# Designed miniproteins, single chains, part 18

Each design is a single chain, and the fold is of that chain. pLDDT is the mean over its residues in the fold that is shown.

## One batch from the design tools (miniprotein)

Design m596
Fold by ESMFold2-Fast:
Structure m596 (fold): chain A 74 residues (1-74)
Amino acid sequence: SMAQQLNQQVVEEARRLSREAGEYALRDEQKGLELAKKVLELAQKHPEAREQIQQVGLEEMRALAEKYLAALAA
């Protein structure tokens, strides 16, 4: 359905914003926070996609943490 397609687009946008927020957090904290706020706003606007948005956000946080720990180990 069109609703299912829109929800998938919202989840994809949330993943992109979460990844960018993580990348900016290490270079520009203010920009990182602005992008993180957009993810929260997206979840508030689309409660039907909230759980999927939370899942992709957690995946991106884990990926960032792994990169951070690898950098510390080097």
Scores: mean pLDDT 80

Design m597
Fold by ESMFold2-Fast:
Structure m597 (fold): chain A 74 residues (1-74)
Amino acid sequence: DIKDTDSGLPAIRDPLTGEVFSSGQAFYDHLVKVYKLTPDSTVTDPLTGEVFSYDEILTVAGLVIAHTMFGFKV
């Protein structure tokens, strides 16, 4: 859903470190460096248990990875 805060969202948060990233690219770089994300990797959302592939991480990294994973309801 489109919300007032969505278009103005300047940052994506890593729930494990609490670090805030100003872009999806910065967040993606953090995932690659810290979590060793590769094309064959999957990432499981700790809040919902949903699994995301590398392609999905790349696709949404600039927008809503953190928002979708951490704002997602079951």
Scores: mean pLDDT 53

Design m598
Fold by ESMFold2-Fast:
Structure m598 (fold): chain A 79 residues (1-79)
Amino acid sequence: VRYEKRLQGGYSGDTSKLSEEDKKKVDKLIEQMHDALRNEPDEDTLRATLDKLISELEDIFKKNNEKFSASMSVTVTRV
């Protein structure tokens, strides 16, 4: 049995005011989220990984005194 995993919702944050280094970190974290969705078969591990990555995103925006909001849920659909 295969499952389709999707990240529902999104994040909102203005990256234009971030340093070039912090922009690269944000891009890397987003790539890691997509990789986890593709490669992590365990829902609990996936959720923990996504929560960690979202926390790291929040820390980057907070460090740059920018507003960040994330509304993300993981949906696992049997296909």
Scores: mean pLDDT 66

Design m599
Fold by ESMFold2-Fast:
Structure m599 (fold): chain A 60 residues (1-60)
Amino acid sequence: MELVKRIPKSKSKEEIEETIEGLERIARHLAKQQGQPDAKVEVKKEEVGDKIEVTVTVTP
């Protein structure tokens, strides 16, 4: 499972961090629903122009 979101760099560091944490929580919640509470959750950040692309990957 993979979740991708692009966050504008104009957002505050706090808002960016909260958004990333939110995505990680959603990914972990979905993994638990699939019977995989100990699934590996990885967060990748990449700068793409004026946005930060956040990819959250869940590996069973």
Scores: mean pLDDT 80

Design m600
Fold by ESMFold2-Fast:
Structure m600 (fold): chain A 80 residues (1-80)
Amino acid sequence: SSEARELIENRKFLEAGELAKEGKMSEEDVELLVERMIESMRKLGVELSEEERKEIKELVMNGEFEKADRLLLQKYLESQ
């Protein structure tokens, strides 16, 4: 949805998680959120393993968007 996409683009992961819990975020929107997060990391020069990508997806699917974002931040800091 347009609302979900706007939240994803603005990194409003908690609010995106609330939309998912209300059934207002499709599986495609969740996949887009995950890909958006991974792509942002790649643009910063941070490569995620397949295992790490799966972990981020599981966290997002469970509504743990803040934890997913925190893991990505950790990976970014480890790359510096």
Scores: mean pLDDT 73

Design m601
Fold by ESMFold2-Fast:
Formats: sequence, C-alpha cells, structure tokens
Structure m601 (fold): chain A 100 residues (1-100)
Amino acid sequence: MEKFREVRRELVELLRKQGREEEAEALEALSEETIERIAELFEKLEEAAKAGDGEKGREYREKMIEVAKEEVPEELASLVAQVVGSAYKIANDEELLKKM
C-alpha cells in the first residue's frame, strides 16, 4: 500500500498538470479499502484472462467498476478502476524487484 500511495500522488499531480482535475480528485478521494478491493478484483481479472475465460473476465471488470462507483462519479468509475488496478500491480511488482 505505501508504494501505491506514492504512485497515486504522482498520478494525481500529472492529471492536475494536464487540466484533468475531476479525474485527479476522484483518484485522490479513494479510500484504501476501496483500492484494495479493486486490486483483488484486478488480480482475478488477470487470472481469468490467462485461463481464457472471457465471461469471468467481464464479470470481474464489472465488479471493479461497481466498487469504484461507491466513491467516484459513474462517468469516471471505469477509468479509475483500471488505473488503480494497474498501478497497484506495478507498485507491488517493483517492490519485489527492489528486494532482489
């Protein structure tokens, strides 16, 4: 989580510099609980994709969007869910690499 907080701060600053303040505010407002729930669903989505299960993949993607909608506007929920899932995975992978 701590490394994801750093990545989120950088993404929020980048979005604000691009004039995308609504997206920056939505990303910054997410609770750690919601971030973890999205990350868990993203991992399941990737497992479904690896297994070739397109129906399960769609189901997990829809669940990620529904979780994001609890704290962000519906119009931003899909983007926020994808960004959070991807960024959390990258942050965790980088931590494993830095331990080696």
Scores: mean pLDDT 77

Design m602
Fold by ESMFold2-Fast:
Structure m602 (fold): chain A 88 residues (1-88)
Amino acid sequence: MEAELLAQKLALEVAETLRGKEYVSTQEVIELTEEAAKKLGEKLGNPNVPEIARKKAEEMLKGREKVSASSATTVILDALVEGAREAE
């Protein structure tokens, strides 16, 4: 519960950095997801969070070269929430 709320907060912080962008490359979305997931994992004491979040983001972005900023935000949010759930 607290872990999921923290994941949502971190996802919103990343979303704010994307507000000025029309599109985000899949590689950039994965990198942003890993950075946020590393912070989440450090706060939760679980080193597996970045790998779990990265795998979820890669699954959601499969076959895409780039996504809209709104789609990138959804991917990052869903990936971080998945990481948080596995940590608790």
Scores: mean pLDDT 83

Design m603
Fold by ESMFold2-Fast:
Structure m603 (fold): chain A 88 residues (1-88)
Amino acid sequence: SDEFLNQVLTPDPALQALLEQVGIHRESLTLLEIEEGILKYLAQNDLIDEKDPNLVDVSGTLLGELFGKDELNLRSSDVRDAILSHVA
């Protein structure tokens, strides 16, 4: 539900460091704010392919290292599941 997106979460230091690269310097964030930060990271690093914007190659990036994945499917639960493993 939309209320889940507004739950206040505390990113771990590794996720916080990634979010700081996109200008997010807060210790407490909603899931929506964390997802927006990840999308900003993808955009700033030119990782979104306009021909297939749902499949993102994150190999060799801080995000790929953090999530333990070389590819993210933005239409799957991959991003949210990975975020939830890095928040309290």
Scores: mean pLDDT 78

Design m604
Fold by ESMFold2-Fast:
Structure m604 (fold): chain A 64 residues (1-64)
Amino acid sequence: SIQEQIDALIEKFQSLSSAERIQLIYEAREKLSDEDFIEFLKRVLPSADEETRAFIEELLKKLS
């Protein structure tokens, strides 16, 4: 299911470096609908490092 796919991406995100997290975000954008991608971004945002958080916040502005 889409929820299982999002959960797997979130689990993977937690194990990655900042650079790898940015790459995973691009991968998620290609695989998910805009709505599901926004859900993924919002769910990882609280646990993101400063650099990745700033990147996510800029993406959320562009998607809204």
Scores: mean pLDDT 85

Design m605
Fold by ESMFold2-Fast:
Order: sequence, then C-alpha cells, then structure tokens
Structure m605 (fold): chain A 61 residues (1-61)
Amino acid sequence: SKREEALKELEEILERGRAGEVSRGAEAAAQYALQDIRENPELSEEVAVKSLESVRRLAEE
C-alpha cells in the first residue's frame, strides 16, 4: 500500500539521518512522521504520503 511504502521511505530517511547523511532536521522529521503514522492507524494513506513528501524535501537540503 502507499502507506507501507511511505513508512519504508521514512525509515530509510531516518537511517540516513542516523548515519549523518541527511540533516538533523530531516532525521527528526522522519522520526516524528514514523511515530505519528504508526501510532495512528486511522490516518489515511494521503496523510502518510504528505508526511513523506515534507520529510523528503528536508532530506534534499
């Protein structure tokens, strides 16, 4: 699902942050997004995708 794909991508960004490959801001954003999506199963796929898009933009800086 798009939700599972978004979670996978967020986890990859978090791992890159832990490795120092992206900013601390991107790492923190990925961690919070993962927590919000995992703790709130009622969140739509649209919300998960939007969270990923925001974190991805931070990771590209």
Scores: mean pLDDT 81

Design m606
Fold by ESMFold2-Fast:
Structure m606 (fold): chain A 82 residues (1-82)
Amino acid sequence: MEELIKKGEELIQKGGEEKDLELVRKGVELIIEGAKAAGSEEAVKLIREGGRLLIEGVKEGDVDKIQEGTALILQGVSLALG
């Protein structure tokens, strides 16, 4: 589960650097899988909401949505690993 979360975070970073939205989506999916494996339903919900906001913000160029989505993903990851 930690490996899935770490791989997901790496893919989000790479997708941002390469401007590849598909890599960002794949990264979010792996983090969700890791949180599910951790058994934290609350973490899964936070990561799903954050991932949706992040992807929407990137598509729209909305910095506030990108920041909010990223914050929710980080909260969910912290909860899943904590």
Scores: mean pLDDT 82

Design m607
Fold by ESMFold2-Fast:
Structure m607 (fold): chain A 75 residues (1-75)
Amino acid sequence: ELSLREVLEGTIAYLERLLAHLREINAPEEVIAAVEETIARLKELLADPNATMEQLEAVLREAEERLRALAEKLA
């Protein structure tokens, strides 16, 4: 039911709020950088009229894998 644009806009808004919170709690720079890079990539998809749901899913999978790897290294 949600369009790709609506999903992208909602995800970006959520991640920007998360980023603000991570900065407030002084989260590791690597975690902050990973979230910032993910937001930038999602904004590129939002600007692309040919963007696909598959590309959005790929960006989110890569972000999840990166954050999981960082969590393991920081533990």
Scores: mean pLDDT 84

Design m608
Fold by ESMFold2-Fast:
Structure m608 (fold): chain A 62 residues (1-62)
Amino acid sequence: MYEVTATKDGAVLYQDGSTVKKGEKLLLENVERLPDGSYRATDVATGQLVLFSPEKVEIKEV
C-alpha cells in the first residue's frame, strides 16, 4: 500500500472527474504504471480508480 501526497491542485484525478488539492494525502493500492508513464491505482478511502503523474506527487510505501 502507498501513501501519495499531492504537490499541487489537480495532481490526482478520480474516475468521477473530481480532483485533489495541494497537500491532500491518499492511500492507494493496486498501483499500476501505464505505458504513457502515468499511474493508475485504487483509492482505499473511496474505492475509486485514480490517475496521476509521478512528477506531481510524493509517494511512499506504508
Scores: mean pLDDT 85

Design m609
Fold by ESMFold2-Fast:
Structure m609 (fold): chain A 89 residues (1-89)
Amino acid sequence: DLDELYDFIEKMAKENGAKVLSDEEARKLLTEAGYDADKILEQAKKNVEEYEKLRKEITEELVSQGVPKDEAEKIADEIAAKKMREKRK
């Protein structure tokens, strides 16, 4: 399932930073597995960028309302992840 693959890539990028796999390494693995690596990597990159943008916007909004930064980042992470899941439906 393509959505499961995107969730996996997003989780790996989030937990290990955007350098857990280089674009070249990921492209090679996806191509060998029979996937359109360029299309998958482009979509994954857009998903990560959109997730980071949402997380930042939500964090800034919560901090502006008096939520401590650490707590705001945790809440923003959960909300951004939920919104990204809803967009994929």
Scores: mean pLDDT 69

Design m610
Fold by ESMFold2-Fast:
Structure m610 (fold): chain A 73 residues (1-73)
Amino acid sequence: SAAAELAAELERVYELARGAARAGQAERLAELVVAEVKAHPDDERVKALAEAAARALEEEGHLAEAARVREAL
């Protein structure tokens, strides 16, 4: 189902975002996610993926970058 496909994609994005944050790329990830949200302001899938990335950034201690992503939502 589309919901199951989205759930799997959200988990994948969350793990990729955690990996990027641990690799010292939290700022670059936040920039890319904010740009994607701004390019697709009415896309609920993009917003859900951005929230997953923000949550991963928060859990890795990158609160400022996570807040910047959420401000774009």
Scores: mean pLDDT 86

Design m611
Fold by ESMFold2-Fast:
Structure m611 (fold): chain A 77 residues (1-77)
Amino acid sequence: MLEEDFARSQPLLDELTDALRNISDEEKLGKELAYILKRAQEEGASVAEAFALITLSVLGYTPEQVEELVKEYEKEK
C-alpha cells in the first residue's frame, strides 16, 4: 500500500513542488494546491492528498475556501 500510494502520488507531489517553487503569488499557489488536492482525491493518491491539505492549512485556507479555490482554478484552466 505505501509503495502504491507513493507511485500514485509522485506526479502530484512533483506538481506540488513545482507550484511551491515557481508560484510567488499566494492566491495562485492556493488555487494550484487546491486543484492538486482534488486530483489526488480522485486518483486515490493519499500521500499527495495529505501534503496538499497540510500545505493549504499552513497557508491559512479553510475547507470551504479550498472548495472555492478549486472552482476558480477550474474556470481559469
Scores: mean pLDDT 75

Design m612
Fold by ESMFold2-Fast:
Structure m612 (fold): chain A 100 residues (1-100)
Amino acid sequence: SMMDKMLEVVKEGFKKILEIIKKEAGEEVAKKVQEVTDKALERLKKAKSLDEIEKVIQEAINEISKIFKENNITPSDEVEKKLLGVYTEMLHRLHEIAAE
């Protein structure tokens, strides 16, 4: 289904985000971020529209930002660009699926 394709896109995007965070911020921070992304993926199973999916993604990104602040992590410009790149690719793919 369209929703199953969208869920796989978000799952792949979150996996890429976790790999970046694990490499740059370490395993403990990555574990906290994974808890956020796992909860987001569970919420996405109940999503009925692209707008709902985008809201869940945005809320997850906001929670990840809070985790960085709480752990005194300031991502480098390179890390911020990598994370933004995954986010923009994810949104682009979701809009392509929605247009089918």
Scores: mean pLDDT 87

Design m613
Fold by ESMFold2-Fast:
Structure m613 (fold): chain A 78 residues (1-78)
Amino acid sequence: SEEKKNALEGLERFAEDLDALQAAYEQGKVSREDFVAGLETGRAMLEKMKKEFPDDPEVQKKIDELLARIDALLASVA
């Protein structure tokens, strides 16, 4: 479906944005507070998407992989 295609494309862009955010933080271009805020916002968006595609294993797997990345990054700065 177009909805699934848009979701997968959005998740790919999300992964790229997450890579960019991590790189910016590691380079000192964003504060810890801004980094955490970005991760928390991303987590909320992914949790919302997960509820929109409950029966789609491909979308669920991609979301779970990104949520695990965010959780690991949040733990690394706690």
Scores: mean pLDDT 88

Design m614
Fold by ESMFold2-Fast:
Structure m614 (fold): chain A 79 residues (1-79)
Amino acid sequence: SVEIDERILRLGNELALAVLAGDRERAEALIEEIGRLDPEAARRMREAAEAAFAAEDPVKAVAHVFAALATGVDAAMRV
């Protein structure tokens, strides 16, 4: 599970960069990859990415993705 969590964090960082670049196609591909590892994490990341793309502010856009990643890490640490 730790290995999967680390892979999700790596993919989430790539997703943050795709969101910052406005690359919706790349963001969707990364969310699909996360979904193969953890469907619930992919759902949170999709919601965060959609909110980020709607925000029109690159800083707020990236903050949404990192907030979703932090939620996953916090949940893992409580187990």
Scores: mean pLDDT 74

Design m615
Fold by ESMFold2-Fast:
Structure m615 (fold): chain A 95 residues (1-95)
Amino acid sequence: GAVTVSAPDVSVPAGGTATVTVTVTASTAGTYLVTAVNTDTGEVVGSATVTVAAGGTATVDLTISGITTNATYTVQAYDDNGALVGSATFTVTVT
């Protein structure tokens, strides 16, 4: 089904922890696996599951710790069959 993912850009102090609230909107009800991947390294830095009602919207928090440099992350949403159904990009800026 159609899935839309969004995540906001965030700023943290050096060595800090970012909490990124991911919004998932899905036409098909189900539980979706949401992962955050460092775009440069391909490392999975966080994951959570979110349950969405048919045609509904739900949010889940991803926590990324030990951030010392600016980085871009891709949020990926997987359905119950393990298929990638949605993605978004967000940036963490160290201040």
Scores: mean pLDDT 83

Design m616
Fold by ESMFold2-Fast:
Structure m616 (fold): chain A 130 residues (1-130)
Amino acid sequence: SAEIEAAKAAALAELRRIRPGLERLIEENREAAEAATRAFVDTVLAGSSRSAVTDALNALLSALDLEPIPVSRLTPRFVAALRLVLSRVPVDPLLVLQAVTAVSIFAEALPDASPEELAELALEVLAEFG
């Protein structure tokens, strides 16, 4: 409970911190960001390989002139949780990037949490921005 509350506070703080920068980058790259977001969500929901999911995420990050991430950061637990979250949120670049950020924070803070637990926590914090 205390660890979960600390992780929620950290996730909310990070989402608030990154939001203005992400909104600006998305606005500057809207068509590319929307296309890459759609491709990323479709790849995750199709149950694609971790390398395919990583490539699709890096295509989205590249569309926003953001640094790529290695496949080692997309653990099976992270991808499973992200699939659950993305099945329940609209296909929007800001919301999808916030979902990736929230799931990443919870996965690092709660190493023993299930994908289902990570997804519910991410959805709770995202509800404050929906």
Scores: mean pLDDT 89

Design m617
Fold by ESMFold2-Fast:
Structure m617 (fold): chain A 86 residues (1-86)
Amino acid sequence: REKAEEINRKMAEMLRKALEKAKTAKSKEEALKALQDEGEEAINSTEDPEIAESLRLAVERLLQEMKDKSLEEIIEYLEEAVKNAE
């Protein structure tokens, strides 16, 4: 229960930071790199291996879902994900 709340909080923070960087990105590759970098920061921010693994799997899934999207579609997807994570 408590771990699920911590995962959700870190996920929401990661998504917000990735969205801000994606809005200033000049290519979809920069936007995807921003998500990867913020994901790594979220994973490294916890000493709980279960939380770290949950975040890693979530980041991998998000990157797979976005790899075929345009930069504008990535930004829209991240905006929706941030709204749902709040």
Scores: mean pLDDT 81

Design m618
Fold by ESMFold2-Fast:
Structure m618 (fold): chain A 57 residues (1-57)
Amino acid sequence: MTRRARLVYTGPDGSRRETLVEGADEEELSRRVGEAALAHYRRAVAEGPGETTVEDV
């Protein structure tokens, strides 16, 4: 069975960017969510302050 989460990045200009993350189980999903969140954070540091949220799908 596949677990899913959606990461939403909102930039300082109000632009929204969504990333769907899937894992075979909850442990794998948590790992992948962490990796995606870190990627969003690195982009926010480069582009300016923004917000990242995690939503269950």
Scores: mean pLDDT 71

Design m619
Fold by ESMFold2-Fast:
Structure m619 (fold): chain A 74 residues (1-74)
Amino acid sequence: MPSKEELEKAALAALAAARRYEPDEARVQAWTARVEGLMRELDAETDPARREALRRELLALVEEINRHVAAQRA
């Protein structure tokens, strides 16, 4: 499992790639809102179990964005 810093950097990189390669602006905006929401919740959360759940959700979202963007680049 990546560190919080590594996961946040991966999320920002995924959004940067989405803005560059994904033509559906509404999809990019929805992904941006979801990533920002999860990052805010993760930063504010102090319970270890809830933080781990939020990290898994953010990781799954990053993987979803990266898979979709990879398909656009091919």
Scores: mean pLDDT 81

Design m620
Fold by ESMFold2-Fast:
Structure m620 (fold): chain A 77 residues (1-77)
Amino acid sequence: SHHHMLIEELVETLVLALEISQTEPTEEIRQQSQDKAIQWFLDQLKKNNLPIEPAIELLKTRLPESLREYAIEKLEA
């Protein structure tokens, strides 16, 4: 469906942004970059009236455990 394809694209963009954040020089900048990416993702879901649960399920399969735990906690807050 259109919703499924858009969620997939948004998830892939978030995964890439979170992976790139790992290259930032300090823990503070890495966390800020991660928080910015997660907020952008939440804003995109809201703007497009997309459900968060399918996105969370996709993220659980796409992200390494360390990034997954942080991102999921922020998304569920």
Scores: mean pLDDT 84

Design m621
Fold by ESMFold2-Fast:
Structure m621 (fold): chain A 95 residues (1-95)
Amino acid sequence: SSLERLRKAIEEKDYALMWQFVEQVERALKEGIELEPEFLELAERARKLLEEEGVTEEEVREIERKKRLELALKEGVVSREEAEKEFEEYLEKVE
């Protein structure tokens, strides 16, 4: 499942998902978790593609934000933007 999702993310150039998988693999390796060789190979390929395309953490955050907004619009739910706006208005009043 995870291996196939990573492969599809690479094929579709889903940079946000590729970034998430690379970070998960790096964290697992840092914690001494053994990973399947195919997973390591795909994660390394994803990392290379992200580097070649010049994808930054800031760009990944922007892609994720746009994806979440697109899903909210598709579902007719704008409650998160309204909630963030209400929270900002509250902070402005408390000064």
Scores: mean pLDDT 71

Design m622
Fold by ESMFold2-Fast:
Structure m622 (fold): chain A 68 residues (1-68)
Amino acid sequence: MPYVVAVDGGPFTEEHVAAVLERFPEARVYLNADRTYGLIEFPEREAAEAAVEFLREELGVRARLADP
């Protein structure tokens, strides 16, 4: 079952998307047109949890693990 990370607490820029995909190449990123909200899907829970930590700690973006 895919695991979803919600990004809803800061600007989610093109550089942030690139950094996520570079570290998690299996991730699927979905953004709104203004890049103020995004969803990231992961095949593994461990990857999703690591991505939440990465977004919060290194990118300063508010992210959380959402239910599928």
Scores: mean pLDDT 74

Design m623
Fold by ESMFold2-Fast:
Structure m623 (fold): chain A 67 residues (1-67)
Amino acid sequence: MSLAERLAQGVVDLPELSPEEKARLRALLDRVYRYELEAGVAAVLRRYEEVERLLAEADALRAEIEA
């Protein structure tokens, strides 16, 4: 299961969040997921510098995800 999928399951299980906040968090998690996928593709292509950058962007987005 992808990072976004694992985090999205956690968000879904949080009853304190409004439906609007859950939708916003899911959008942010989808962006994290896309950066992680791009990093995976870059790794296969041996573009390790780009992998590091993409993972850093994903980590920054995770840090911004607050209820």
Scores: mean pLDDT 67

Design m624
Fold by ESMFold2-Fast:
Structure m624 (fold): chain A 89 residues (1-89)
Amino acid sequence: MKAREEILKEIEEKTEEILKEAEENYDSLDEEEREMVDRLIEAYKKDGIIAALVEALRLAAERGDLPKLTDQQLADLVAAFQAKLEALA
């Protein structure tokens, strides 16, 4: 089975691929989609993959694609995700 560090590296590599594809298609995005991509890229560059995932969930909630999550609910989801990754180590 893959170690936690291998799984994190694969997630990071896939996130970089997705961000690169988004940047390459940036000019074809509408204004709202560009704002979303910019926020995700900024979060990733600042605090890595977990921050990018939190920002993605926040953006989905703002769009109405997910129920509005409180900051506490987002923190609980991040903690659960981190605990899951630690359990895979």
Scores: mean pLDDT 65

Design m625
Fold by ESMFold2-Fast:
Structure m625 (fold): chain A 84 residues (1-84)
Amino acid sequence: SEELIKAYNELQKDPNDEEALARALVAAHREGDEGLLDTLLLYLRTKKSRERAVAILRRALELAEEEGDEDLVERLRREIAELE
């Protein structure tokens, strides 16, 4: 999707762009790209500090709630709980 492509392009310019990472998580789930969603979640767990990973996941949770994506909201709440 255009949103996912935009987020990916922003991440290529700045791989620490937390807003782009949060938007990429939401866009991946919206597009049904579970492989990309799992890859991004693994990246957060392995390459980010716990504090930064939680901040990114909480931003993605806010975006998912705004879109009414209840499945992603539940997934993100579980991921946050595992890090806290």
Scores: mean pLDDT 81

Design m626
Fold by ESMFold2-Fast:
Structure m626 (fold): chain A 97 residues (1-97)
Amino acid sequence: STIDQIINAILNGDKDKAVKILVDEGVSEEDAITITNALITFLTTGGAPVSDPRLKYTIDFLRLISGLTEDDKGVKSNTVKSILRWAISSFLKQFGK
C-alpha cells in the first residue's frame, strides 16, 4: 500500500522518497516535508514515555495530526488521512495500555 511505501522509505532513511510520495498524493511540498519529519520523529522514538524529552516532538506531531484529521479542508488525499489515522491509532495502542 502507499502507506507501507512511505513508512518503508522513512525506515530506510530516504526522506526525499517519502516527501515525493506525499506530493504525488496531492500534498503540498511544505506539508509533505512537515508530515515526513513528524513521522520520522514518531517512528524513531517509538512513541516515547510522557517523562521522556523526545515526547515533546511526538506530542507536537499528534497535535498536527489531530487538527488535520478533524478538518477535512486541511487534508487533500485519502492516503494522507489514512496515514494520520494509523499514526494516531498506533500511538494510542502504545500509551493507552
Scores: mean pLDDT 62

Design m627
Fold by ESMFold2-Fast:
Structure m627 (fold): chain A 62 residues (1-62)
Amino acid sequence: SSAEKAALEAQIAALEQQRDTGIKTLDQQIANASPSVQPYIQEAKEGVTALLEAKRRELEEK
């Protein structure tokens, strides 16, 4: 329904705002981290991105 789609769009927008701030911080941490630590920070970044992409796919299926 249009109401469900609107609610999901609002949720995606909120997640995108949170993600952009978090990803910027994680990117700075990756740039300054040792090679042994970089993969763990990258996995955290991928997790945030995966959540947003899952919500976008849900919206596309509506």
Scores: mean pLDDT 76

Design m628
Fold by ESMFold2-Fast:
Structure m628 (fold): chain A 91 residues (1-91)
Amino acid sequence: MEREEKIKELGKKLALARAQFERMLETERSEASEEEREALLKEAENKFIESLKKIEKLSEEEIKEVKKIAEEELEAARAEVDAALEREAAE
């Protein structure tokens, strides 16, 4: 796989991870303020990025591209997570 395709896949994975964590925080931290939930999201995102840097040996420019792709894919990832939760609720 070409490096550019790998970065695109990592961006999509980051978007999906963020969407999953957002839904978890709505359930587990429903009484927390929006500011507190955003801070927890930012911390989780930073930890995910650091893991990707270590595993995939990403440059700073590649990290910027991964984050950009994740922002572009975030709405689709949220829809995917919502659909998965609806399927689990139906069982």
Scores: mean pLDDT 77

Design m629
Fold by ESMFold2-Fast:
Structure m629 (fold): chain A 88 residues (1-88)
Amino acid sequence: MEEVKKLAELAFNAIAKLLGQEASGIEVDEEKNRVTGFVGDIPAGGFLVGDSVMAVASRVEGDTVHIYFGFADKEGNSWAGEIVAPAG
C-alpha cells in the first residue's frame, strides 16, 4: 500500500509537471487495482502494471480531447505524455 501510493504520487506528479498543475487527493484501492486522484481540478485514475503504476487524466477543450498519461516504476523513474484527438 505505502509503496504503491508512492508510485501513484510519482505518476500523478509527472502529469502535474507536464500541465504546470499540482497533484492531490491520491488514494489507492488495492482490491480493485485502482488509483484515484486529481491533477489540478482534472480527475485522474490509475492502476498497477506489474511493479509500476500508470495514471491517466483527460479533458475536453473545444473540439479536441486531451488525454494525459503518467508512468512510474519501482526505481523511482517517472514519465508523462499527452495525446490529442478530435472530440466526436
Scores: mean pLDDT 81

Design m630
Fold by ESMFold2-Fast:
Structure m630 (fold): chain A 110 residues (1-110)
Amino acid sequence: NPVEKVIEFIRKHFELVIEEGSKEVAARNPEAVPILLNMTVEEMIELIREKAASSEVSRQVVEGLAQGIESAENLPERREEALRNLAGQIGLLLASDEMRELARERRRNA
């Protein structure tokens, strides 16, 4: 189950998701960083379940992340780099709705 694989990753690597996700979010939309920093493990899990249920596109992103996690488990020489990359991508997905709303507000004010 792709959703459960991403949830297991969040439970095991919560601090890494905060660290690497915050870096990725800050590079795109610094205003969204506090949203990710204030998320609990339980809130992250609920958001992943919601994302997987909300649209085909979001479901495909969750499935891609699950495939990446499985691949990283089989990459001993690049495991740390792969885990950091996956943590960053999960953080981006978790902050995606806030980043999208901030981008819309910027366009309305331009």
Scores: mean pLDDT 80

